# Designed miniproteins, single chains, continued (3): the designs that were tried, part 109

Each design is a single chain, and the fold is of that chain. pLDDT is the mean over its residues in the fold that is shown.

## One batch from the design tools (miniprotein)

Design m11786
Fold by ESMFold2-Fast:
Parts: sequence; structure tokens; C-alpha cells
Structure m11786 (fold): chain A 94 residues (1-94)
Amino acid sequence: SSALEKALAIFEEALEKIKEIIKEEEKDPQRAEQMIKGLDRGLEQVRELVEKGELSIEEIILLMEIMAQEFREMGLERAAEVAEEAKKKLEEIK
């Protein structure tokens, strides 16, 4: 649906911003690379599930919530804030 396409775009934009924050704030280059690869794999999986009609906007919202919690626990506050902002935008379009 159009709403699901907008949700995917919000998710993709959030992940790009988060990757830039990780590059700036994560001082261990191996850890930064692993985190970025994980986010890229997650995006590919979300795109595949959206294309198959197997992922809802509510599930993308849950992913953003989980990511915000994980980044906050890692001390990546700016990355957590990006995920929380994306969650709010997703809640507005559902």
C-alpha cells in the first residue's frame, strides 16, 4: 500500500542517519563495520518482507522501538533518538 511504501521510506531514511552516527561516534572501526552490516542486512530483510506482503507498519514500529532501546543501552543516544523519531513518524501514517 501507499502507507506501507511511506513506512519503508521512513525506515530506510532512519537507518541511513543511524549509520552516519555510528561512523561518527563508534570509535572501534571493527564494531562500527559489524553494526553497519547488521543494519544493511536488516534493511534487506524488511524490504523482502514488505515485497511479499508479510510485514505490517506495526511491525516496523516495533523494530524502531527495539533499535532505540538497543542503541541507548550501547550509549549511542543520537542513534536512539533517530529511531524514536522514526517511530513517531510511522505512528502518524498508520
Scores: mean pLDDT 86

Design m11787
Fold by ESMFold2-Fast:
Structure m11787 (fold): chain A 69 residues (1-69)
Amino acid sequence: SFEEKVKKLIEEDKPIAEENIDDKEKFLELSHEAIQLALEYSRLVSTQNLSDEEQEKLAEEIKKKVEEE
């Protein structure tokens, strides 16, 4: 699903170090925001029957938007 594609992209940036609690919390917040946007856009994806390539581009756009906030 589109939601899974967004989750996978965000999870690739997951912090590895357990010692950075603040970074871990920030990552969780960004992941949550990205998933919420993905759910909102999933309706557009379904309605417009976007290709896998188009879905990946949209997922990258969502990632950029949440990382800039």
Scores: mean pLDDT 69

Design m11788
Fold by ESMFold2-Fast:
Structure m11788 (fold): chain A 84 residues (1-84)
Amino acid sequence: ELLEKAKKLAKEYVEYAKKAIDALAAGDLAKAAEYEKKALEKRKELMELAEKLGEEGRKILEEAQAEVNAYAEANAEAIEKALA
């Protein structure tokens, strides 16, 4: 089912994005770049699938993006310090 695939892609996107944010907060730029690439690949697949699912797909994408954004904001000071 396309809906279940979208939910799985959203979960994978959030998981890789959080790992990238954790790596940035730790100052591991190489690991951060690796996880960011994986997150963006999953997000691209999710975006393509969300277009086909309409309203429900848009909701899944928006919720996943909001979770990633909230996690990034929570770690913003640690990232700023690590990159200084």
Scores: mean pLDDT 87

Design m11789
Fold by ESMFold2-Fast:
Structure m11789 (fold): chain A 70 residues (1-70)
Amino acid sequence: MEEARRQAEELLEEGRRLYQQALQETDPTRYTGLALRGIGLGVEAVIILKQAGDEKGEEEGKERMTEIFG
C-alpha cells in the first residue's frame, strides 16, 4: 500500500500541474491535450490504489480528482 500511495500521489500531483498549465493556455488544441493528459494521470492514480486494495486511498484519490479537475 505505501508504494501504491506514493505512486498515486506523484501521478495526481503531475496531473494537477498539467491541468493548471492547461487553464493558462490560450490555444484550444494545447488546452485540450494538456487537460486530457492531466485527467488521464489522475485516473491512473485511482486505478493503482484500487488494484492495491486501498479503498480509503481510492476514495481520497477520487475526491482529489474532483478538486483538481471538477
Scores: mean pLDDT 83

Design m11790
Fold by ESMFold2-Fast:
Structure m11790 (fold): chain A 69 residues (1-69)
Amino acid sequence: SSSIDRIVQQMDDIVNKNPDIPQLPVLRDDTIRFRQIAQDPSQSVTQRVGARIRMIGSLLDGQRIVQQK
């Protein structure tokens, strides 16, 4: 839970610091959607774990885009 919240916070920080990069809000919105799946008790364990991994992937993609600017 706390690690998931930190990923979302880091995505928000990246978006706020880089308003000219249109891909970043899309990656943040994907991260929020994956958070909903990761925290949904009706989802299978594999789906929740997969969503958490995808959240981390979106954060890494966002960081990579900023570094290549």
Scores: mean pLDDT 85

Design m11791
Fold by ESMFold2-Fast:
Structure m11791 (fold): chain A 61 residues (1-61)
Amino acid sequence: TLTQSQIAEALGISRPNVSALIRYLKKNNYVLSDEEVAELAKKYGISPDQVLLLRQYLLRS
């Protein structure tokens, strides 16, 4: 299992941003539309594919 610091390094964002993104995903039970994925990607400065990879990783953890 990756630490939040390792996820932050992999995504190229700060640890507080990783924590906020994980919290948002959990709050929505990992159910996101394509539009919501795109909005999250834009908000956190990452690609939609990176949002989907993080979601997949958390679902398997």
Scores: mean pLDDT 81

Design m11792
Fold by ESMFold2-Fast:
Structure m11792 (fold): chain A 75 residues (1-75)
Amino acid sequence: SLPVLELVLQVAAGKLSVEEAARKLYEEFKGQEDEVLARLDLLAESFARSGRDDLAALARQIKAELVRLLENPEA
């Protein structure tokens, strides 16, 4: 499985920023962008259902930043 959960938890722990987590996903999973985005959506839904609205919000923020990188890739 993709290490998307680990990145969300590292952001929650203050070890990575949202921007750093999104950049790692963008750089490491080229060609798997749809799978990464789907995984972030599933994690956000799962966290919200378990009452972890803090982690759900972080997963959504990482997704939003990843979408910005995908739509406006800087060389």
Scores: mean pLDDT 84

Design m11793
Fold by ESMFold2-Fast:
Structure m11793 (fold): chain A 86 residues (1-86)
Amino acid sequence: MEKLIEENIKAVERDIEYAKEVDPELAEKMREYLEKAKKAFKEKRYEEALRYLMSAHALGLAVAVKSVVDRRKAELLAAGLPVPAD
């Protein structure tokens, strides 16, 4: 259990660094969940720590989707092409 939580903490820390460049507001929410997870882990509340890490991962997925959409829209704008309305 401890190793799994430590590995997930490191994964979320890496995802937050990426998220800061894409969506700072979502990155801040991910950081809040990570801090709660780290506190729970230190207090040996492993299930609670995992729940917070799952919340951070869900936000990370939202950042990844936003990054793909934003990149495509930026490419279209730079090329002078119409940006999709949807």
Scores: mean pLDDT 79

Design m11794
Fold by ESMFold2-Fast:
Structure m11794 (fold): chain A 95 residues (1-95)
Amino acid sequence: LEEEKEKIVKEAREFAEEVERKLEEILGVDLDTLVERIENKDLPEEAREIFEEYLEKYKEMAKEVLKIEKEIYKKYEEVEKALKELEEEVKKLLE
């Protein structure tokens, strides 16, 4: 479960990092600075639209990672509960 979680989270984060890197390469500034420029309307309309599209994709990736993490944690809790129930039954048998 942890290995699957780490792999999925890593791949999603690497994709998000690539998107951020591409934006920084195209605009020559870091992501935080780009957000500030959009909020202050200091970007040409064309560049602003492109940046907003990529930022939206980045946010969607972050949401997907969060959903996957929650599902993995839920499955882990179910397995942990089953193991505790088994442990309790074994204790009764070994008395």
Scores: mean pLDDT 68

Design m11795
Fold by ESMFold2-Fast:
Structure m11795 (fold): chain A 66 residues (1-66)
Amino acid sequence: MGSGELRFRGERGRVEAEGSKATGTGDGPDGQEFADAAAKGVSKAKNDEEGAKMVERGSEIGEAAD
């Protein structure tokens, strides 16, 4: 009941870690910069999560395991 979700949760961490590594989250001493970066991150995460959820739902329907 958690295998697939556990893996997905791991992917989420990977994506966030990679983003932090690439952008070097620590070179923006201004609140404005932080707000902008956060907005962009939220937008991307929302898009990715929604897409992933749709794919999982489709897969579940096809497999009919649940």
Scores: mean pLDDT 51

Design m11796
Fold by ESMFold2-Fast:
Structure m11796 (fold): chain A 55 residues (1-55)
Amino acid sequence: DRAAAAEEYGRTLGRRAGLSEESQEELGEWLGANPDASSAEIVEKVEELKARDAA
């Protein structure tokens, strides 16, 4: 399942980027819902979640 693979990738990417567990899960869910997201969109979402975690 493409969505399931994207969700797992999102969680892994979030962990490597140093996001909180909540943000890792949210990135996974977002990528699962948007499995065709561009690299630019993924980077934007990661930066958004990093900013939230830093607050």
Scores: mean pLDDT 81

Design m11797
Fold by ESMFold2-Fast:
Structure m11797 (fold): chain A 79 residues (1-79)
Amino acid sequence: VDELIEKAEKLIKEARQALDNGDLDRTRSLIAEAEKIIDELLKRLPEMTPEQIEKFYNLVKELSELKARLDAAEAARAA
């Protein structure tokens, strides 16, 4: 579980950097990979400690914020 949390954190960090660099294709790919890890963590939720659950919800929040930023950036380029 900790390995999956760390992997998701790394993917979100890399996606944020890609977005800041204007690489929307890379950002989208990294978000998709992070979503797969979040889905796997959701299935393992009954096995998690309270501390791991807190980290999981923080990752979900960060991913949602990042997806909103990607959508806004794509809309701005289309305008």
Scores: mean pLDDT 81

Design m11798
Fold by ESMFold2-Fast:
Structure m11798 (fold): chain A 65 residues (1-65)
Amino acid sequence: KEELVQRAVTLYRIARLFEEGKTIEEIAKELGISKEDVIRLLNEFGVETPEELREVAKKLAEEAQ
């Protein structure tokens, strides 16, 4: 049921909240999902570092518009 656009938006929000100094735990709470869900999304897009997260989030946001 989840569309690629929804996942792209979620990744963008994760990247933005991380820029604000939020931890993975705090980001999960802000988005109303589990910490494991955040980690799973990052892993699905091959993201292991904040640097990679920013690149993936940018690309998805541009493609999804």
Scores: mean pLDDT 69

Design m11799
Fold by ESMFold2-Fast:
Structure m11799 (fold): chain A 82 residues (1-82)
Amino acid sequence: SQKAQIAQIQQQAQIVGAIMMRIQAMMDQMVQEGRSVDQIREEAERLMDQEIERHGLSPRSQSVLRTGLDVMIRQIRRRLEE
């Protein structure tokens, strides 16, 4: 039913939000540790892939996570170029 699909989409969106916050916190810690952007991206992609598998995330949720990760990496790259 449409109602069940909407509930599943909302649940996946909450999971995606929690994963994004966790990745952001890890990335901020790695920046403080002096790690390179490439090391941060590799670890973030590894954690993202593990969480995608663990939660059985839909292709839509995977796309949101990948787009969000690209934005976060761009922001970190800009911060480290200052």
Scores: mean pLDDT 85

Design m11800
Fold by ESMFold2-Fast:
Structure m11800 (fold): chain A 69 residues (1-69)
Amino acid sequence: PSREEIEKEIEEAMERMKISVAIIEIRRNGFDAALEDASKDKEKAEVLLRAAERINAPQEQLEKIREIV
């Protein structure tokens, strides 16, 4: 495969890992704690949004994350 294809696969794998960690953190520390931590870092907010979407979080939680992205 091309260098670009390999780089894309690595980026996708890293993103999936970050999302999995975010899901674990939501389950351990609760959504409000995850939201507060994410409000300090835009990248964390984007990862939190994808994690919340994957676990089918309530629409109100998704909207709160979108406000800080």
Scores: mean pLDDT 79

Design m11801
Fold by ESMFold2-Fast:
Structure m11801 (fold): chain A 70 residues (1-70)
Amino acid sequence: ADIEEYFASLDKDGDGTITKEELKEWIKKHFPDAEITDEQVDKILSFFDKDKDGTITLEELREHFEGVVL
């Protein structure tokens, strides 16, 4: 799955968590022509962020995508 590989490459610390800054940079790399603001990144993050801690674990994100594929 390319999604896991993209997040792993963006996760410089290897913590298995995605911060708002890392998510914004990942989106910018894939959608350089799209005007992605901090507000939009926050909405995306909040959608997946179960703990509302401002970070997303790869396992939680993977579970969401796996459910969609299945």
Scores: mean pLDDT 65

Design m11802
Fold by ESMFold2-Fast:
Order: structure tokens, then C-alpha cells, then sequence
Structure m11802 (fold): chain A 81 residues (1-81)
């Protein structure tokens, strides 16, 4: 079960809705670097993918950015099982 990836995806989606996709991307990028520094490559990669999606969709409506982040988090959670 990958509850941590799903929970972080929900938190980043909430940030995108409240503060916009660029802020959500910055938070995900910072989290990715922190996880990588700790040797947690799986979490770092999940954060990188969510950051990328937030960056690619930053000019769209906050709801679309949030949906894209949640979908990416869900896909990464399935990969981890």
C-alpha cells in the first residue's frame, strides 16, 4: 500500500488549488530533493513526476493542475503497490 505517495499527492493538489500550480511544483521539487538526499529514490521519483506535471500545467486552471497531480500520484502509488 502506497498511502504516503497518495497523501502527498493530495497535499500538493490542495496547495495547487490554494496557491497555484507553480507553488505546488516548487514544494514537490523541494520534497524530491529531500527524499533523494535521504536515499529514498522511490519517493524522490514520485515527487519529481508530480512536480513535472504541476510545472507543465501551471498556466491552466488550479483545478486542472490539482487533477493532474492527483492522477500522477495515483499512478505512482499503483507502481509501488
Amino acid sequence: MAESVLQLGQQLAAIALEKGGEVAAEQAEAASRAYRARGNDKMARAMEEMAKVARENKDKAPEEVAKAILETGRERAREIE
Scores: mean pLDDT 79

Design m11803
Fold by ESMFold2-Fast:
Structure m11803 (fold): chain A 67 residues (1-67)
Amino acid sequence: AKLIPVSELDIASVTPLDRPLLVRTKDGSEFTAVAVIKTKDGKYYALLEDGKHAIDGSQIAHVGPVL
């Protein structure tokens, strides 16, 4: 999946997750998400644990707990 720098997003809101979640993308890559970003154009992104990169919600195939 393409990692998007958070600085490139026109952020409307950031909602922290109660717990880190495992995100699996459609290409089979796996990442840890810590928040949901909503942009001003109404799109959603998963904020990664590094706090610097996000994944487009349209690229997410599965979300589950970190085991």
Scores: mean pLDDT 86

Design m11804
Fold by ESMFold2-Fast:
Structure m11804 (fold): chain A 65 residues (1-65)
Amino acid sequence: MSKEELEQEINHAMLRITRGIIERHAEDEAGKEKAIALLDEAEKQKLSPEEARAVITEALAIADA
């Protein structure tokens, strides 16, 4: 694997793990749905590690709102 391919795999894994945590633990159903939709949309894109972290942070904030 190239370094770029490895970074993409790590980014996608982080998005999937975060999605699973929100799906199991988020108490607000509307915030949960919005956060999951954001993560699912991000997984379709090729993101930098910084972009992936920004999306995860935003999704967690939405799920907690």
Scores: mean pLDDT 79

Design m11805
Fold by ESMFold2-Fast:
Structure m11805 (fold): chain A 89 residues (1-89)
Amino acid sequence: LEKKAEEAKKKLEEAKEKMAKTYLPSYPTEEEAIERGKKMAEDIGEGKNSGKDFPRTAEELELAEEVKKAAKEYKELEEKAKAEKLEKL
């Protein structure tokens, strides 16, 4: 399960990075765009934001869905890894 959790973590980070890049045209500096994009991706992944304030292009909605799926998969694998650790105690 450790390998699967690590792979899911990589997928989540890649999805967050892709979403951050979609914000580049919307902000005056690249740093602000990436920071805002990453924050939005984190909020969507954690279920704190359903995409209400998210730019609603088809590409951005697809990336939001990828972040949600990756975050869910990583969380499920992390919970399973914690359960196995408890069984070894």
Scores: mean pLDDT 65

Design m11806
Fold by ESMFold2-Fast:
Order: structure tokens, then C-alpha cells, then sequence
Structure m11806 (fold): chain A 76 residues (1-76)
């Protein structure tokens, strides 16, 4: 339905916003770590950003599975 599609789009937008905010925070934190080599700073930044994206994907999957299970139980 149109309502379901709007809900999916809003969730996707929220996910994108969360990842972007996390990226900004990571870049700021890493840039302040002056005792860490420039090579390690770039590597850590990429690894942390990848980690956040994977974590958000995992949470979204868990929420979707939980919603599907609840709906199945209610309809059965």
C-alpha cells in the first residue's frame, strides 16, 4: 500500500541520516587523535564507518524480522 511504501522510505531516510551523523562524529574524533599515524587514522575511519553501516543493517534486519513474526502470530 501507499502507507507501507511511505513508511519504508521514511525508515530508509532515517537510516541514511544516522549513518551520515555517525560518519561526521567518527571523522571528528579521528582527526583529534594526533598521536595516531595518518595511515592508521584513515584505516580506522574506514573500519569504523563500515562497522556502523553493518550494525545499522543488522538492526534494521532484526526489526523487520520482529515485525513479520508479530504480524504472522496475529494473523495465525
Amino acid sequence: SAAEEERRKKREEERRELIERAREGIERGISEAETVSPEDRERWKEELIDGVERLVDGVDTAIELSEKRRLAEKLA
Scores: mean pLDDT 77

Design m11807
Fold by ESMFold2-Fast:
Structure m11807 (fold): chain A 78 residues (1-78)
Amino acid sequence: PERTPSVPKEEDLVVGYPVELRDPDGRTYRGQIVEVGEETLKVYVPEFGEVFEVPKEEVLRNGYYELTGRFAGYRILF
């Protein structure tokens, strides 16, 4: 079943907004927005001990951000 991804509104992207980190095997981990910048969001995922910088515009267009580098194949879902 093809489902159109729900994209968050900019006004909903606040500190404490819940996110999910999905690994390449489909396992999900809970995280949250810890900082809202003008062009970027900072997302903290406790299970990884990592803060990810995510482009705000990408999230507003797609509802997710696909990670690169060491986390290639992981996605942050908003």
Scores: mean pLDDT 80

Design m11808
Fold by ESMFold2-Fast:
Structure m11808 (fold): chain A 82 residues (1-82)
Amino acid sequence: MEKAKEEVENNVEAWVNAIIAGMGVEELTPEEERQLRMQALRFSIAEFEVDKRANKDDPEKVKLLEEQIKIAEEKLAELEKE
């Protein structure tokens, strides 16, 4: 069970990192990196919600996407707190 949750967290992190890498910025200040990471998390949440609606007839897929949304929202809240 813990391993599956770790994989979900890694999937969220990989998605966020891919979005940031796609923005083509070479050197970021810690504040700029934080802002881009927050934006990437918001986009990730929106994409997961779209996928959840598209897969509403697959309970296991919906559950996985809800876990991904939850993890992304928790990461976003932590970054917004700083």
Scores: mean pLDDT 75

Design m11809
Fold by ESMFold2-Fast:
Structure m11809 (fold): chain A 75 residues (1-75)
Amino acid sequence: MIEEIRRELVNKFIEEGDYVGATSVAIRLTSLDIEGSSLEDLIRELEAFRETSSPAARPVIDAQIERVRAALAAA
């Protein structure tokens, strides 16, 4: 899950020319994966990325938040 989300967000930021954002997402989500962070922590981080992202990136971030919420509801 985290690897798929990381790939989708990194690719979206690269498409928008936001290489700093892409790098930040890659580092932060890799850290969450290594730490064994909860799905709730992952949602919080995705919400933080949404706040600082361009409007064009928000639909992709929102789709990943819904993916994590669905997994959390199923657990």
Scores: mean pLDDT 79

Design m11810
Fold by ESMFold2-Fast:
Structure m11810 (fold): chain A 68 residues (1-68)
Amino acid sequence: HMKATVPVYKGFKGGTVVKKEDLPYIAGVDEKGNVVMSAPGELVGEVEVDVITTDAEKLLGKKVHPKN
């Protein structure tokens, strides 16, 4: 299990993730609790989520598990 504290941004919906290669590092959680990536907008908060590496790698285009 990998937990991360992620910001929650306005402007996205549960099943809709906007591809933002400008900010690939940011993954957030929408108001329905779905993990979404880099939807820059007004920050409404942050939550801890259990991040599945497969899903996060697809959304971010980078490995999310620690290499250190």
Scores: mean pLDDT 46

Design m11811
Fold by ESMFold2-Fast:
Structure m11811 (fold): chain A 60 residues (1-60)
Amino acid sequence: SAAAEEGRRRGAEIARRLTGEEAARAVSDYGKEMWARLGGEEAEAAQRGLVAGLLEAGGG
């Protein structure tokens, strides 16, 4: 979905630009924004995308 793709891009950006506590804070803030803006299923899709993006860019 569009939400999952948005999350994936955001996760990749966080992994490339931020580390440690700053990355954790950015992840938390994005999650809160997604649940407030999108609601249920789309927020879950965005969260799954976020995790995928973090792993793709941060894991090597």
Scores: mean pLDDT 79

Design m11812
Fold by ESMFold2-Fast:
Structure m11812 (fold): chain A 80 residues (1-80)
Amino acid sequence: VDKEIEKLAKELGLSDDQLEKIKEAYKYVLEKLKNSNEEEKEKLLEYLKDIVEYYNNTKLEDLSDAEKVQYIVAKVILKE
């Protein structure tokens, strides 16, 4: 997971500080999924899929750093 986050962050030109924020956000979302009931988990996964699909329809160069962080977290969570 760390290698995938680092690769995507480097590809999108994110700083080491932003990489740390991605890792923290990833951990937070992962813990939220573990503590969610089945209905909440399905809704969260669908929301993450929507995030990835919406951001895939936008040029990655045109995304803000905050949007790039959200995109990487959502994409990595969905790959797990």
Scores: mean pLDDT 78

Design m11813
Fold by ESMFold2-Fast:
Structure m11813 (fold): chain A 90 residues (1-90)
Amino acid sequence: SHVSAEERKEIAKKELEELEKIISELTRNELQAVLALLKGEKALLEGNEAEKEKYLAELRALVANPDATLPEPEEQEKFLKEARELVEEI
């Protein structure tokens, strides 16, 4: 079945809450992968196929190239801010 825009928004909110709990344990690539997923979902909802494909390709590249580097606290806060803004736009 097709997931509604409202259901996607609620899923994204729940995922953001879980992300906030584990932010200190996530690698730089894992945070970037979360942002790519959210940006792709926003692009899909806006009907922007080119941006959706761009973020899907970015996600695939991040998954294919693991980076165990932990982000700095300021970098973590920036990722959380971007994720919150994306969830509000979905």
Scores: mean pLDDT 76

Design m11814
Fold by ESMFold2-Fast:
Structure m11814 (fold): chain A 72 residues (1-72)
Amino acid sequence: SAREAEMEAFVKRAVERVVEAVKKKASEEELGKLMEEIAEELKSMGLSPEEQQEVIRRFVEEGTKAVLELLK
């Protein structure tokens, strides 16, 4: 569905942004600003609370795996 594709694309973009920031050794302040930007984008997508929760769940899982892979 179009909604599922939007959610999937958002998670992919958000994870890529976090991975790039970590690779560039972004400061805690820079990472905080990035998280705020990602949160604002998520809120602007017009998703239901349940869909927002699912996007956050996927983002945390995929982002954690990607960041841990960089630390090996």
Scores: mean pLDDT 86

Design m11815
Fold by ESMFold2-Fast:
Structure m11815 (fold): chain A 85 residues (1-85)
Amino acid sequence: MPLIVLPEELRKALGLKRDTVTPAELHEALVREVRRRRLLDPADPSVADLSNTPLGEILGADSIDLRDRKAIMELVFRAGARLAP
């Protein structure tokens, strides 16, 4: 299974101790951070408002759909993440 190497800013924003994660670990960390900051939409708990957050600035997005793993991966790679060799 390919591992993802996160840039330091994104690693810090997600509260991760290691920069290298699986896609599942990345998704779990994102959900945890969103819940910690109470960013989930009460009407649709799959959608998180990232406006005016450090995570939103790093990802370049004002909102994310936590069910759309492809869109999340695209944002993460645009933010400087890469596949491990």
Scores: mean pLDDT 82

Design m11816
Fold by ESMFold2-Fast:
Structure m11816 (fold): chain A 80 residues (1-80)
Amino acid sequence: SVDELREAFRNDPELQEAAARVIAYLKANPEVAKKLEELYKKDEEKFFEELKKLMVENKLATEEQAEFLVEISKGGLLEK
């Protein structure tokens, strides 16, 4: 549930740090952020696949952290 995801995120400082790294990376790489925004509007599922890949390949998050952050993102929790 969304409440369980929110609680897990609030109680995991390493996951919060990973989320902060992802946000900082996207702010530093506006072309990448723009490409992801365009992908989100065209193909939401492909957007989440590419976001997870970006997080892992750039060492911003582990595979497990990236998967969790994608699930939180689907709930809009990363914007809060």
Scores: mean pLDDT 78

Design m11817
Fold by ESMFold2-Fast:
Structure m11817 (fold): chain A 115 residues (1-115)
Amino acid sequence: TASLKASANLALNILQDQDFKDAVLEAGEVLLQAAPESHQQTVVDIAAALAGIAVNMYTDEQFEQLKTEIVTLLKQTGSEALKNAFLTAIDLLLPYARGKGRQHLLELKELIESI
């Protein structure tokens, strides 16, 4: 979603932590490598959105929209590789997440594991 992507880009721009920036890039690469060609732009946008969640940039409503988008993508693709890539991407970002952002990433991880 355009709104989620914009929020994630803002989060990345204000962050000065090189280790977190490297984790975001690695999460994006993991997702892109596992993504079907038709969904590569969507997974890039989701990787940026996961970074925004980690830094607590999203409302609960925006987070619910992202959860729906990820679940829909995983159900449509049926890709175990993409599912595992999402779990890996979340695990890469969790060390940098605090408060509400950390709770959202843990909730998303549990939801993806249930698929």
Scores: mean pLDDT 77

Design m11818
Fold by ESMFold2-Fast:
Structure m11818 (fold): chain A 68 residues (1-68)
Amino acid sequence: SLEELSVDELIELAEEKIENGELTAEELNEILVTILRKVADNPDPKLVARVTAEALRVIGLWIEKQLK
């Protein structure tokens, strides 16, 4: 399950699925929610900032994939 993956592994999974054209909006939301829950469990401000930036980058990649 997604909960067994680290934050970095979840980001890599999302990027891989985006590249393959297989990431649905529902699955993207599930991955992002899982990342947010993991960050909430260990709220280091530097980690929060880094993970937020990476999550926004992943969202941007997914949007670009939808736009051709």
Scores: mean pLDDT 82

Design m11819
Fold by ESMFold2-Fast:
Structure m11819 (fold): chain A 89 residues (1-89)
Amino acid sequence: DNEAADRIEEALRDLYEEYERAVAAGDYARAAELLREMKEKAVELMREAGVPQETIDLMAQTMDLEIKYLELLAAGKPEEAEAYRREKI
């Protein structure tokens, strides 16, 4: 399904570019928000494309770890964020 794959790539690419800019600017609150949007959109599009639920769940769980890391940075807890990253990522 080339059309579904292309739409997923296009949708996620734009959000990923914004995410990269937010991270580079140190705007971790915005980065966490963008990554959450990417997760929600990816889950929807993967489900529509018939991707197995187990694969979708694994991807979502992986993204949740990264979102939590960014949320800790946004909360002004860089030491906790680094500890979380070392333990979970």
Scores: mean pLDDT 80

Design m11820
Fold by ESMFold2-Fast:
Structure m11820 (fold): chain A 80 residues (1-80)
Amino acid sequence: MSVSEAVARIVGLVLRALGELLDALSAGKIDEEQAEEANERLLRLLKEAEEMLEKGVPPEEVVKRVEKRVEEIIEEVRRA
């Protein structure tokens, strides 16, 4: 996997998570505070992923980490 491919996958994962957060918020399943907290965690994850790629961490490993963290964030948002 190239760095460009990893960036595209990471962006796609974050956009999917944001979509799920917006859907949950609009449906009243989470409040604005929960949405803001989840959004902040996604932004932090994106920054950490960019730093890992800059440090020369294998793109495949960075994508794997982002996938796991995105799943954790979405699961936490879904838990009442």
Scores: mean pLDDT 81

Design m11821
Fold by ESMFold2-Fast:
Structure m11821 (fold): chain A 92 residues (1-92)
Amino acid sequence: SEEEKKKKEEKYKEFLKEVNLGVIDLIEAVGNTLITRKGVPEEEALKWEIEVLEKLKKEIEKEKEENPELKEVLEEVLKEIEKRIEELKEKL
């Protein structure tokens, strides 16, 4: 039914959002591990995290162009990436 297709599409969008937010959290956890366990200077770890997030941003922008049906969800993910980049830049 059309209702079942709509429910599957909404579940996929929710899953995609959670996965991308989880990747952002994982990048933060790796950055913190570089400082706390590997003795990487904080500035170098912050710059690494920013660089990885900027690469992720470019990939999400490409996915958004290739999959217009996911535009709204991917725009929400892009906003979270941009917010995280700004927060990291304030710590530099």
Scores: mean pLDDT 84

